# Designed miniproteins, single chains: the designs that were tried, part 25

Each design is a single chain, and the fold is of that chain. pLDDT is the mean over its residues in the fold that is shown.

## One batch from the design tools (miniprotein)

Design m845
Fold by ESMFold2-Fast:
Order: C-alpha cells, then sequence, then structure tokens
Structure m845 (fold): chain A 73 residues (1-73)
C-alpha cells in the first residue's frame, strides 16, 4: 500500500513539474489545457478502478492536479 501511494506522490509531483515547464515553454494557456486533459483522464481512471489502494493513489493524483490547475488559473 505505502509503496503504491509513494509512487502516486512522485507521479503527482512529476505532473506538476511538467505542467510548470510547459507553461514556461508554450504559455500558461497551453499548460492549463494540458492539465485539464490529464484531469479528465484521471477522473475516468478513478471511475473504473476497483482496487482500494489504486483508487486511493488515483484520488491523490487527481487532488494534486486539481489544486495545481486552480493555482495556475
Amino acid sequence: KEEVLELARERAEQVREMLDRLAEAEGKEAAIEKGRELLKEQEELLKSEKDPVEREAAELVLRALREHLEEME
């Protein structure tokens, strides 16, 4: 469980960094659009996930991505 959650935290951080770099390279609007696409993908994944640990990991990533997008807007 902890290993899966740790990987999810690392994934969330990587996604945030990627979006920040995209904002610097292509502009804030491009980064927000990419982030919204990723958010929708994460929401769909969460709807189909049956494993409780994987669901918790997916919720962690979803929350981090949503918070980051709110900060960028």
Scores: mean pLDDT 79

Design m846
Fold by ESMFold2-Fast:
Structure m846 (fold): chain A 66 residues (1-66)
Amino acid sequence: SAAAVAEQQARYAAGEDFLLEVDAPSLEEAREAAKEGNAEIVGVGEPYMNAAGEEVQRVTFRVPAK
């Protein structure tokens, strides 16, 4: 939810890590996104078909606080 995202953003600003779940088209794309965002992949779900009929994979990223 938007409230959960706002809470994580507030914690990140306070010096805690930020967690973000996204549906990635592939693990390779998820790895590229992690490199660009200085993030770590901490969770990977099974591939599934989304509502648009595309095969995607739920990936959880961890963005370390500085």
Scores: mean pLDDT 73

Design m847
Fold by ESMFold2-Fast:
Structure m847 (fold): chain A 95 residues (1-95)
Amino acid sequence: AAAELQRLLRELKDLVKEEAEKSGLPEAKELAEKAVAHLEEAIRAAEDGSRRRAALGHLEGALLYSEEMAELTGDEEFKRRTEELVERAREALEA
């Protein structure tokens, strides 16, 4: 559970970074920085079982910024993948 959650959060972080680089848009890069900051906090919180709620809150923050990136880039695959990874991460947090 903990190892899977860490993997999912890092995979989501990489996906967000890749989308920003691929888009070449300054606005997408700013949104990616905000999403990545939330994911880094979620990764830290996920290492401590007492901070599961904090991890969930940061995961929701990352989703918000990644959805704004998807709207900006028009990348439906990126949107689908980020939503899928976030849902799997939520499931791992609740397990």
Scores: mean pLDDT 83

Design m848
Fold by ESMFold2-Fast:
Structure m848 (fold): chain A 94 residues (1-94)
Amino acid sequence: MKAKEAFDKAIEYLREAIAALDAGDVPAFTRAVQKAVDYLVEAGKLLGKEEEILKRVTDFLRRLTEAFNAGDREAAKAILEEMIKYVEELKKEV
């Protein structure tokens, strides 16, 4: 898989996570976030930037978990949208 292709799949799963969040489907949300993370790690590995991408992803996941535990769905959605923007910026560099 090319890094750009992995980033495209990560964006797809992040959008799926937003849709699951809007639907109140917690299992679908969790699966979509996990798949997005898996593709981001794969892209990082392909680019030799696994540690850099993991550091950013870990921060996003911490913030997302805090928002979710607070019941703040709008904050969780905003964080997912920030993640999509981050991936789109990474995609421009490949």
Scores: mean pLDDT 85

Design m849
Fold by ESMFold2-Fast:
Structure m849 (fold): chain A 69 residues (1-69)
Amino acid sequence: GSAAAREAGRLAGREAARQTLEDGGSPAVALEKGYQAGREAGAKLGGSEEDIQLAGIAGAEAGREVAGL
């Protein structure tokens, strides 16, 4: 469901953003990687395109928090 997709996206996006910043990436790249990781996590749950998009957004939001934006 949407809640599970958002939580999976948030966790995946946060980790992707953290790794991006540790590797010397910019905050903008961390947000992009957070969004992509979130979408991938949502897709793994077999969610709808709407659930995948929500997971991506949650991943980007987590990436923003990690980047201090």
Scores: mean pLDDT 85

Design m850
Fold by ESMFold2-Fast:
Structure m850 (fold): chain A 90 residues (1-90)
Amino acid sequence: GTYKVTVFRVNADGSVEKETRVLSGEEAVELVERELGVPRSLVRKVLKSMKVGETRALLAGQILGNVSEEEAAELARLSGEPVALLTKLS
């Protein structure tokens, strides 16, 4: 399937940067593992459980419910950890 992945990263000064990509399922697994340190097996289970049009948020080691991009950026800022939003496109 195809996924929209938005990563929110926390810079050393506490500011949050945003990057959005459209990726295959395996590319999304690789990106989330690299950016958040989430095991590939867990990311694959999350992606397989998602329906088309569904969004899921991941914070390092945790699966969060449905959150907005604004909420994801705030979660990254407050935790000091990267957050990924995954939306299933197909």
Scores: mean pLDDT 82

Design m851
Fold by ESMFold2-Fast:
Structure m851 (fold): chain A 65 residues (1-65)
Amino acid sequence: KTAKMVLDFNDPEKTLQNVNDALKALGEEAAKNLEEAGNLISKLIEEGKLSGKSVDATTIELTKK
């Protein structure tokens, strides 16, 4: 299965919601990989490194291996 996750660094709350939605859509193995990515994004948001009006949206495509 392939999951498309949009990372909008101009809206960190929306990014976290998209990660949670992707986790619900995938199986356990793929969910674990997305959970690790989501935890990293959450840490960067808490550190104030992933918030700002000057950052463009990024799309990441994740495939179950």
Scores: mean pLDDT 54

Design m852
Fold by ESMFold2-Fast:
Structure m852 (fold): chain A 85 residues (1-85)
Amino acid sequence: SEDEKLFEELKKYIEKAVQAVKAGNDDEAVRYIEKALELAKGIKNPKLKERAIRMFEVVRNMAKNLGLDKAAETAEKAIEELKKL
């Protein structure tokens, strides 16, 4: 389905965001989180949307723990936007 294609693409950008966060690259992590959010906004399936939100929560918590304030704030805003949809 289209939702499953969006979710698979989303996972790739979340994985890149996680690697950027682990590397301490705040600006790169922000870029990947923003791309992941654009894909997540297209997902209509409620279960896949919930899974996407949980992936952003993992990235947010990891970024917060490592002191990457921009990535943490960007992930938090992504979570808030997806919860409104």
Scores: mean pLDDT 90

Design m853
Fold by ESMFold2-Fast:
Structure m853 (fold): chain A 67 residues (1-67)
Amino acid sequence: LLEEAGLLMSVERYRRLRAAAAAGDTEAVLALLEETRAEIEEELKDQPVVRESQLALLDEAIAALRA
């Protein structure tokens, strides 16, 4: 899970996020992103290397939505 996108965001959650963004549902997009980021920081607070990796994957997802 730490090396996969599992903790950052499941494929299902990621697709829901993209669908919400495509529909213009900004509140749903922000809620999903904040929930994912908060979980990463809380669950990985003692694991800085894996936390950084997970946050990088989150940033990639955000960039894909903005493209």
Scores: mean pLDDT 66

Design m854
Fold by ESMFold2-Fast:
Structure m854 (fold): chain A 58 residues (1-58)
Amino acid sequence: GEEEARNALLEAAKKRGMPEELADQIFEDALEAGATPEQIIEGVLEAAKNDGIEVEVK
């Protein structure tokens, strides 16, 4: 759901040294662009994989 997608973004952002506020803004922008929470999770995992970072989704 939305909380899971937000938490995945926060986890990825934290591992990249990004502020929590910026991660929240990215989440809101993605939803405004018409992305579903599930699509946001998928995008986060793809981006993390491309950067060689492993992110666990709860």
Scores: mean pLDDT 76

Design m855
Fold by ESMFold2-Fast:
Structure m855 (fold): chain A 87 residues (1-87)
Amino acid sequence: MSPAEREALLVGLIIGELKAAVEEDGATKETLERLKKAAEKAMDLYEVSPELREEVLGIIEDAIEGKISVEEALAELRRLADRLRAE
């Protein structure tokens, strides 16, 4: 599997976890903070590029701070995954 394919798959998994959190408890700030920590650990384990790591964590952090909605965060993560698959 190419690095880009692995990174796209990982972003897809993060999208799935965020969607599940929304469906189970409405994606509370506490749930989003736990998801951010899990995403950081996963990205470190999969040796994701620093640029992608910063983009993903920035999107989650903006949702945690209420700068964007969770739905907007999901849309941004989907656009990111689509960009990775196009390359």
Scores: mean pLDDT 80

Design m856
Fold by ESMFold2-Fast:
Structure m856 (fold): chain A 98 residues (1-98)
Amino acid sequence: LAEELARLADETVAALAAGDLDAAFEHARRVAELLLQAQAAGVDVRAAVNAPADADPETQALAKGYVALEATLAVFRAVGADPAKIAELEALIEQVLA
């Protein structure tokens, strides 16, 4: 999970940097799925996002995934992307932090 989440977060950021919004959205949705799976398994994702930089690799991967979701939302808002995709990203971020 942690290795897959970290790789997918890096792929999301790379897609955003390349201006590939469709790929970035697809990767961001998968990042959110993995974060929600961790939450369903009893992991405190909200605590992981606020963890110090010296936290364990699993906690760091959760934080990296969340940062990738936030970055995707910020870019989509900045470029005036599809409002439906922006709304979906906002809902996923809220669910992940629930």
Scores: mean pLDDT 81

Design m857
Fold by ESMFold2-Fast:
Structure m857 (fold): chain A 64 residues (1-64)
Amino acid sequence: MAVSDELLARVYEELARALGEELARRAVEGIRKLSDAGFSERQALQAVALEFPEAREVLERVIA
């Protein structure tokens, strides 16, 4: 998997705090699925940010 478990944990924590646990869970699942499909960390995060526009600012903050 191209995305680390440490990064996924940070994404979940930040999204759950900002937008709630259900959205955080779905976003992390999306990142994992895209990573498993061969997308890079950056590509997976960008695709999830397009699916959940409200998560974009949080995801940008985590990868900065």
Scores: mean pLDDT 78

Design m858
Fold by ESMFold2-Fast:
Structure m858 (fold): chain A 79 residues (1-79)
Amino acid sequence: SIEEKAKKLEEEYRKALMESMSYGSLALGHATLSVSYLKEGDVKSSEEHRKLMDEYIAKMDELEAKAKQLKKEAEKLKA
């Protein structure tokens, strides 16, 4: 049914948003560590954590794009 399809899209949207938020939190953690290492003069460790931050931001952005697509699909079912 249309109702079952809408519910499934809502569940997938919620999961994508939750995962995106999780990656955002991981990126923030690595950003904090990068700054901490830089203050101690450990440029190499700072750069390694900056790279991890960038990787997690990329995953966050991918999941946000997926969530937006799922929301649009749910909106089309209402039309």
Scores: mean pLDDT 87

Design m859
Fold by ESMFold2-Fast:
Structure m859 (fold): chain A 67 residues (1-67)
Amino acid sequence: MSGLEIAKAIAEKEVNEILEKYDLSEEERKEILEIKQRILNAKTLEELSKEGVKLREKIEEFTGEKL
């Protein structure tokens, strides 16, 4: 399995855990899921990393926690 495939699997698991752990609004959930979809569609580790940064920023914004 490539590093990209492993990174995507980890990101998907982390997103699912965040969606289960925090009581997010439907709008907040939708934004997180849209970023998750972009991560899963990334063609390189560099593109995945960019979307991963956006994901962390949105999670910190919506939960008030620092990751």
Scores: mean pLDDT 80

Design m860
Fold by ESMFold2-Fast:
Structure m860 (fold): chain A 86 residues (1-86)
Amino acid sequence: MDAAIAALKAEADAEVERIVELAKRLLDLGSGAVAVVFYAGLEASRAARALRDKGLALGVPASVAQAIANDLVSRTMEEVEKLAAE
């Protein structure tokens, strides 16, 4: 169980970094801030849903899997919104 939760958290960290880096690249290429934030929100929601479902399949308690998924979305949106505000 602990190993499955640790692996799920590591995957969430990797997904946050991937989406934030992609958002940064889009902003650097001249994409509009509103469009980049919207795209990041859709991608984070998709990644969170996939991660939650994977956690449930591994036998992680639903509350824990959902908390990790929610944290992925919150962390991604906080970082992307900071980048878009600069």
Scores: mean pLDDT 86

Design m861
Fold by ESMFold2-Fast:
Structure m861 (fold): chain A 67 residues (1-67)
Amino acid sequence: MKPAPLEVILELLNSPDPVLQRLAALGMSEEDLRKNIGKLSPRVLEVLARDPRLSEGKRRIILEYLA
């Protein structure tokens, strides 16, 4: 599957829908996640940390941010 373009990811991050915010975070790079993690709601981050599609690197970024 082709990675989502950054433009689409940023549109999803600005959505009030937590499902779309979670999809944006799954489609971005680890570096983009570090830069944009403060734009995601804590509830979205908690659900995302439990998503089996999430890489270990991204999971670590979320857990370190929530600590």
Scores: mean pLDDT 72

Design m862
Fold by ESMFold2-Fast:
Structure m862 (fold): chain A 62 residues (1-62)
Amino acid sequence: SVEDIKKEALKKANEIHERAVQEYERALKEGATPEELREIAKRYFDELNKVTEEYQKKIKEA
């Protein structure tokens, strides 16, 4: 159902967010440069975009 598709997308987004915060905090604690922090942010942004693309495809096909 459309509701199940929305719930799955939200679940995936929340899991990505939690991993992103933890990795970013670890990197900061370990003395990461601003450039390294941007690369971490970019990787998680790319993961969120994939969730969005999958969500759009599933909603269109529903």
Scores: mean pLDDT 86

Design m863
Fold by ESMFold2-Fast:
Structure m863 (fold): chain A 65 residues (1-65)
Amino acid sequence: SEEIEKKIKEAKEILELKGKRWAKENGAESYKLEEIGDTEVKLIAYKGDEVIEKTFENPILKALS
């Protein structure tokens, strides 16, 4: 429904903001986000020749509850 769609959109916006903050805090030049099912999201950040990875809890699952 429209209410669920709104919650999903809001959760995705929170996820993007969280990923950007984490990458910036680690001095990364670029990053990408990969969903690992509904429960987890993997963030990959690139800092020169260094690759930094972190797994976050996926907020989309919580938005649907």
Scores: mean pLDDT 73

Design m864
Fold by ESMFold2-Fast:
Structure m864 (fold): chain A 86 residues (1-86)
Amino acid sequence: STMDLIEERKLTLQMLSDQLIKELDAFAEEHPQYKEKLNSLKSEVEGLKFEIENAKTLEELKAQEQRLNKLVDEFLELKKEYKAQQ
């Protein structure tokens, strides 16, 4: 059913959000020069996680997935900046 698809999508996005938070925390601990930017990204992921929990439609979840992907991309760019400075 559509409700089952919504619940499965929520679980997937929550899991991905939790994994991103874990990776942001680990990178911030190892690279304190990025801590402010990483904490900002973490706050955005936590806010998005709350919106995912309260989503009622697949359209809302699709928009939230796109926002999560952008936050992942921002984190990947920070990791590239770090490697370029080595």
Scores: mean pLDDT 88

Design m865
Fold by ESMFold2-Fast:
Structure m865 (fold): chain A 74 residues (1-74)
Amino acid sequence: MTPEQRQLFIKGSNLVIKGLETGDQELLDKGLELLSKALGVPKEEIRKALEESKKTAETPEEIVSRAVQKLLQR
């Protein structure tokens, strides 16, 4: 991962966590766009991974962490 991709990943993850905590769909969507650029996967696939992770994770941080781990295993 390049330094630029790592920064996009950090910023995107923080926005997704904040969006999940506050229910702010605009923050969630912006975070998903940044994660899509960082990971090279479509925003819709990241969204689906987050929804699956919500079933087993208790915190927004765990939801994001588990979703990213699942996407990287493909």
Scores: mean pLDDT 80

Design m866
Fold by ESMFold2-Fast:
Structure m866 (fold): chain A 89 residues (1-89)
Amino acid sequence: ARPETLDLDNLTEAQVEAALAALEAYAAEKGVELSEEQRARLRLQGELMLMYANKAPKEEIIAYLREFKERHPELKEEVDALIEYIEKQ
């Protein structure tokens, strides 16, 4: 079988598209305008995909998430959930 090569760009694009679709659906249901929070979520998704593609250690990913929530307190709840999930692995 042909070995699967990890394509960072394709993985990042797929993740961003999924996040965009989910956020658009949620925003439409809530009547919320897409804003700075949406941009922050897209950045988070792209960075996480890049880190996973580069096989970053758990400690590095958690450090990034801790820094990210300091810059984007509006996503603190979502980032805290991600940190908890990663720490359990």
Scores: mean pLDDT 68

Design m867
Fold by ESMFold2-Fast:
Structure m867 (fold): chain A 88 residues (1-88)
Amino acid sequence: GEELARQIRELGERAAEAALQGDYDTALEYAKKAVDIALTAGIISVEEAIGLLLRVIGEIIDAELTGDNERAAKEALRLGEYLASLAR
C-alpha cells in the first residue's frame, strides 16, 4: 500500500515538474504512468481511469492554449495525491 502510494506520488511530482517547464508530452507520460499503476493495482476502475486521462488531456490542452503551466502542475500534483490516497 504505502510503497505503491509513494511511487504514484513521485510520478505526479515528475508530471508537475515537466508541466512547469512546458514539457507537456513528458507531463502526460508521467500522468499516464500514475493512472496505469493505479488501474493495474485495482485501485481504480477502467471507467475511472478513462475519466482521469481525459481530464489530464484537457488540462494539457488548456496549458498549451493559455500558457498556465502553474495550473497544469497543480492538477498533476492533485492527481498523484488522489491516486496515492486510494493506494493506502
Scores: mean pLDDT 86

Design m868
Fold by ESMFold2-Fast:
Structure m868 (fold): chain A 65 residues (1-65)
Amino acid sequence: SEELRKKEKEIEELEQKALQELTDLSRQLKAAGRSSDEVSETVAKRRGELDKEIEEKRKKIEEEL
């Protein structure tokens, strides 16, 4: 359906934004002189937060279908 396609597109856009945010965060932390361990830990934590936000959005979409 068109509604399903629209909702799938919203999830794809959120995933792309998350990828860019994590990439930008990694570059920013490295530029700020953070250690590799600190960069990895911070990025992993943020990735987990974004994954939860995307999963909650998917759940809401599925509940509407």
Scores: mean pLDDT 82

Design m869
Fold by ESMFold2-Fast:
Structure m869 (fold): chain A 71 residues (1-71)
Amino acid sequence: AMAARAAALAQATADINAKRSQEGDELTKRSEELRAKGASDFEIAEVAIELIHKVSQYLGDLRDARAAIAA
C-alpha cells in the first residue's frame, strides 16, 4: 500500500510542478516581451500579480493533493 501511495503523491506533485513551470516560463517570456516593447511599469506589474496568483493556486493544489492521498 505504501508504494502505491508514494507513487500517487509523486505523480500528483510532478503534474503540479510541470504546470507551475510552464506558467512561470510563459509569464517570464511575457515580461521580457513587454520590456523589449518599452511597456510601462504598470503593464509589467500586472504580469507580476498574475504570477503571485499562480503561486497561490500552486500551493493550494499541493495541499489538496497531499490531503487526498493522506485520506
Scores: mean pLDDT 73

Design m870
Fold by ESMFold2-Fast:
Structure m870 (fold): chain A 60 residues (1-60)
Amino acid sequence: SEREIAEVRRQIEEVSRRIDGLVREAQREGRPVDAEEMQRLVAELQELTDRLQRLEEELR
């Protein structure tokens, strides 16, 4: 359970960094951010956050 929480937290951090990378690359290319890719990453982040909350509730 603690290992699973640590893994999910790591995945949340990774997705957040990927979002930052996507914004930075769009700025470098002089393009708007890819809306589809951004939406996918935001959905992924939300799913991981929901999973983290469920795992934390399991510890109570």
Scores: mean pLDDT 82

Design m871
Fold by ESMFold2-Fast:
Structure m871 (fold): chain A 110 residues (1-110)
Amino acid sequence: SKEEIIEITKQLIDDIKYILDTYEKLKNEPEEKLKEEILALLDVLKIRLEEAKKYAESLNDKKTVELYDEAIEKIEEAKKYVENGDFEKAKEILKEILKKLEEFLKELEK
C-alpha cells in the first residue's frame, strides 16, 4: 500500500541519517574502526533497500522500484569509496540518496 511505502521510505531515511551521524561520532577514532563500522551499516542498509524494492515490485510500483534500485547502486558506489578511505565522497553519495528519498517522501505525502 501507499502507507507501507511511506513507512518503509521513512525507515530508510532514518537508516541513512544514522550512518551520517556515525561518521561524526567516529571521526576521531582510527580509520580502520570507522571503515569497519560504516561498511557494516551500508551492508544492512543495502539488505533493507533490496527487501523494500521486492515489496515495491510486488505492488507493480515501477517508480518506487527504480528509486530503490538507484539507491542500491549508489550504496555499492559508496562502499567502494569507504574501502578506499574516501569517506567524504561516500558521505556525499549518502547525502544524495537521502535528498532523493526525502523528496520522494514529500511527493507521496501530498
Scores: mean pLDDT 89

Design m872
Fold by ESMFold2-Fast:
Structure m872 (fold): chain A 77 residues (1-77)
Amino acid sequence: SREELRKEIAELAKEAIDLYQKALDSGNEEVLKKAREALEVIQKAIDLLDSGAPEDEIRKTIEEARKLVEEARKLLE
């Protein structure tokens, strides 16, 4: 449902913001770049949700954002 997609977007946004802040504090440029990319894709998902785009299109955008968040998290090793 669109409500579930909204919740997924909110959770990913929180994770991406946390990673972005951590990257700023630590000076980790690779994590900073990935977190920024994730936030940009999350914003696209929000715009799609707000514009009434099909759920499939929103879901694909969420999956791309999730991949970027996971890549950023992995770089924090």
Scores: mean pLDDT 85

Design m873
Fold by ESMFold2-Fast:
Structure m873 (fold): chain A 89 residues (1-89)
Amino acid sequence: SSEKAVKEVIEEIEKLSETIVEDHEAAIEAEEKIAKIVHENPEDEEIREIALRIQEAVAQAAAETTEEEEARKIVAEKLKELVKELKEK
C-alpha cells in the first residue's frame, strides 16, 4: 500500500468534510486533490475502497434529498464518520 497516499487522502477527506457546506472554494480544492490521489494510485485497494465509500456517501445524499445544501450536509456527516473509522486503524 502507498501509506503516504492513504494518509494524504484521509487528510483531504477531513478537509472536504469541514469545508463542503461553508467554503465552496476550499471544498473544490479538496475534491481535486482526492481525485488526483485516487487517479495516481489505481491499484491501491485501500484508496479504491475509500473512493467507493465517498461515492456511496454522495449517492445516498442524492437519494435522501433534492436540496443541494441538505445534500452537502449529509455528505459532510458521512465523510466525518469515514475519517473517524480510517483513523481508528
Scores: mean pLDDT 83

Design m874
Fold by ESMFold2-Fast:
Structure m874 (fold): chain A 58 residues (1-58)
Amino acid sequence: MAAQRRQVLQAILDAPSSFKKRLVALVDPALLSEADKARFLSLKEGSEQDAFLQELLA
């Protein structure tokens, strides 16, 4: 689980900003909870969303 979660989060972080919202929505709830998805979508595109993804990877 942890390795898959890190791979998915890293792939989203490496994606263009315009794709990150779509990619987050498609993530399996077992890897990224609906609460985390909602938090991501409430953040400003770019630096805030990237910081959140990096925090989840830490």
Scores: mean pLDDT 78

Design m875
Fold by ESMFold2-Fast:
Structure m875 (fold): chain A 69 residues (1-69)
Amino acid sequence: MSLSQETYQLSGELDRLLGQDLSDPTVRERLAQVLVRIGELNRETGGSGLVLDGFPPEVVALVRRLLAE
């Protein structure tokens, strides 16, 4: 998959997840996974990596856990 195609798919998934109930643990876990991958792509394209501003603390904690793997 190309980086642009993957970015498009991740953006669509992020929009879908943000439209769902963020109190649902399954939604939060999927959101955290999507954010980790977006951060990796941002870093690969010359960005500073993952930006978590404005996300719930529970999502931030899940992202930190995934990055520790």
Scores: mean pLDDT 71

Design m876
Fold by ESMFold2-Fast:
Structure m876 (fold): chain A 84 residues (1-84)
Amino acid sequence: SLEEAEKFIEEKMKTSNLTDEQKEEIDRFAREVEEAARRAGMTPEQAKRLALSVKSAIINKDYLAVESFRRFVEGLRAAEAAAA
């Protein structure tokens, strides 16, 4: 469930050897992806699950997944700029 996924990621964040600055950067990027997903038409639950996937990818050093999320946000910003 979403609640179980949130608890799992929260615990991983607390037990990881991450600095406060790194945690803030992860939270900021996850929020950017969540906001982009919402603008792209995803439901609140879908967007939240995607944000949790971002945090998981960063914690697990899955750089290919992280790059995919960055491209998603950048692609949406480029599409929005082209439509304006």
Scores: mean pLDDT 84

Design m877
Fold by ESMFold2-Fast:
Structure m877 (fold): chain A 67 residues (1-67)
Amino acid sequence: AMAEKEKEYDKLVEEFRKLATELIKQGKDQLVADYAREVADANKQGLDKRIETLKKVIEKMKEELEK
């Protein structure tokens, strides 16, 4: 249902913000800005595309934190 997808998107946005905070603490501000721009560009697409893009960005951010 659409409402369930909106809740999933909200949860992913919260996770993105938490990961962004940790990357900024590591001095990776530019990387966070690049990911934020990618997510913002996806906001012009449908909800499914926004969820897909945010999931991919979150996985990339997690990989960067494990370095």
Scores: mean pLDDT 80

Design m878
Fold by ESMFold2-Fast:
Structure m878 (fold): chain A 94 residues (1-94)
Amino acid sequence: SVPSRQEIRNYTALILQEAVKHNLSEEEIREMVETLFKTYPELDPQEFLEAAVEVATDWAPELAEEVRAIAARHADDPILAVVEITRLLQRHAA
């Protein structure tokens, strides 16, 4: 089934929260993302990136410009963009 925009936002928030809370490695973050795409094979990676930008910007509005810059820089690799946004949030939380 195709997830709703709200469901994607909720799953994205859960992944980012888990990654920050437990200081997950890049490999562990990628495994969580792979599990999401296996659960929802029709999920557009661009929608996932949009959700990650929204979630990260809501949690850390002071990082909004840097979050958007990462998304723009890696527009052709949205999964890498989400990983880098997550790593930015981890560094900020430390």
Scores: mean pLDDT 85

Design m879
Fold by ESMFold2-Fast:
Structure m879 (fold): chain A 74 residues (1-74)
Amino acid sequence: METLREALEQAKKDIEELLNSNAGKVSDETKKAVLEALRELERAVESGDDEAIREALGRLLEAVRAMVEEINAA
């Protein structure tokens, strides 16, 4: 059974690989937003606060959508 921490670590790897594979297609602002949202989600998971986790996950989802849109536009 996959834990929330394991899912977070996998998501971090997937996002990092996507950023590396699409270097030059993603703006520095979008990269910062994605990495910052990942850090906030890590903190929320460490806190164990379900509401904080939900909010951080929502922010990460928005940042990832912006990143995917930039990749598709390039």
Scores: mean pLDDT 79

Design m880
Fold by ESMFold2-Fast:
Structure m880 (fold): chain A 116 residues (1-116)
Amino acid sequence: SLAEELDEALARAEAALAADAPQEEIEEIVKRLLELAERAAEEGDLSLLVRAIQAVQTLLPRLPREVAEEVAKRVLEILEKSPEVPLGLVRGLAETLRSLGLDEEAERFEELAARQ
């Protein structure tokens, strides 16, 4: 099930963070979480979508800048199709991106939050 696949990906993310895993491993985990987030959005599973995106947010500081920019763009596309996502999550993503110096990406999330 999608829930079981997400639980496995979240466990892998937690283990990788605890072990201070290489960037390549973090990147693979983030790609998997984004795939699961997109599937959750398509299925209308708000709970799974929120959990997947929160995990991506936690991993963003561990990514190279160029990868973080592409991840932010994919997250934005997913959230633009999911208006029921909590406003606090969208604002939290904008704040995280600002803290990483990704000001252009952060502004796009701030604009999305203002439209809700």
Scores: mean pLDDT 89

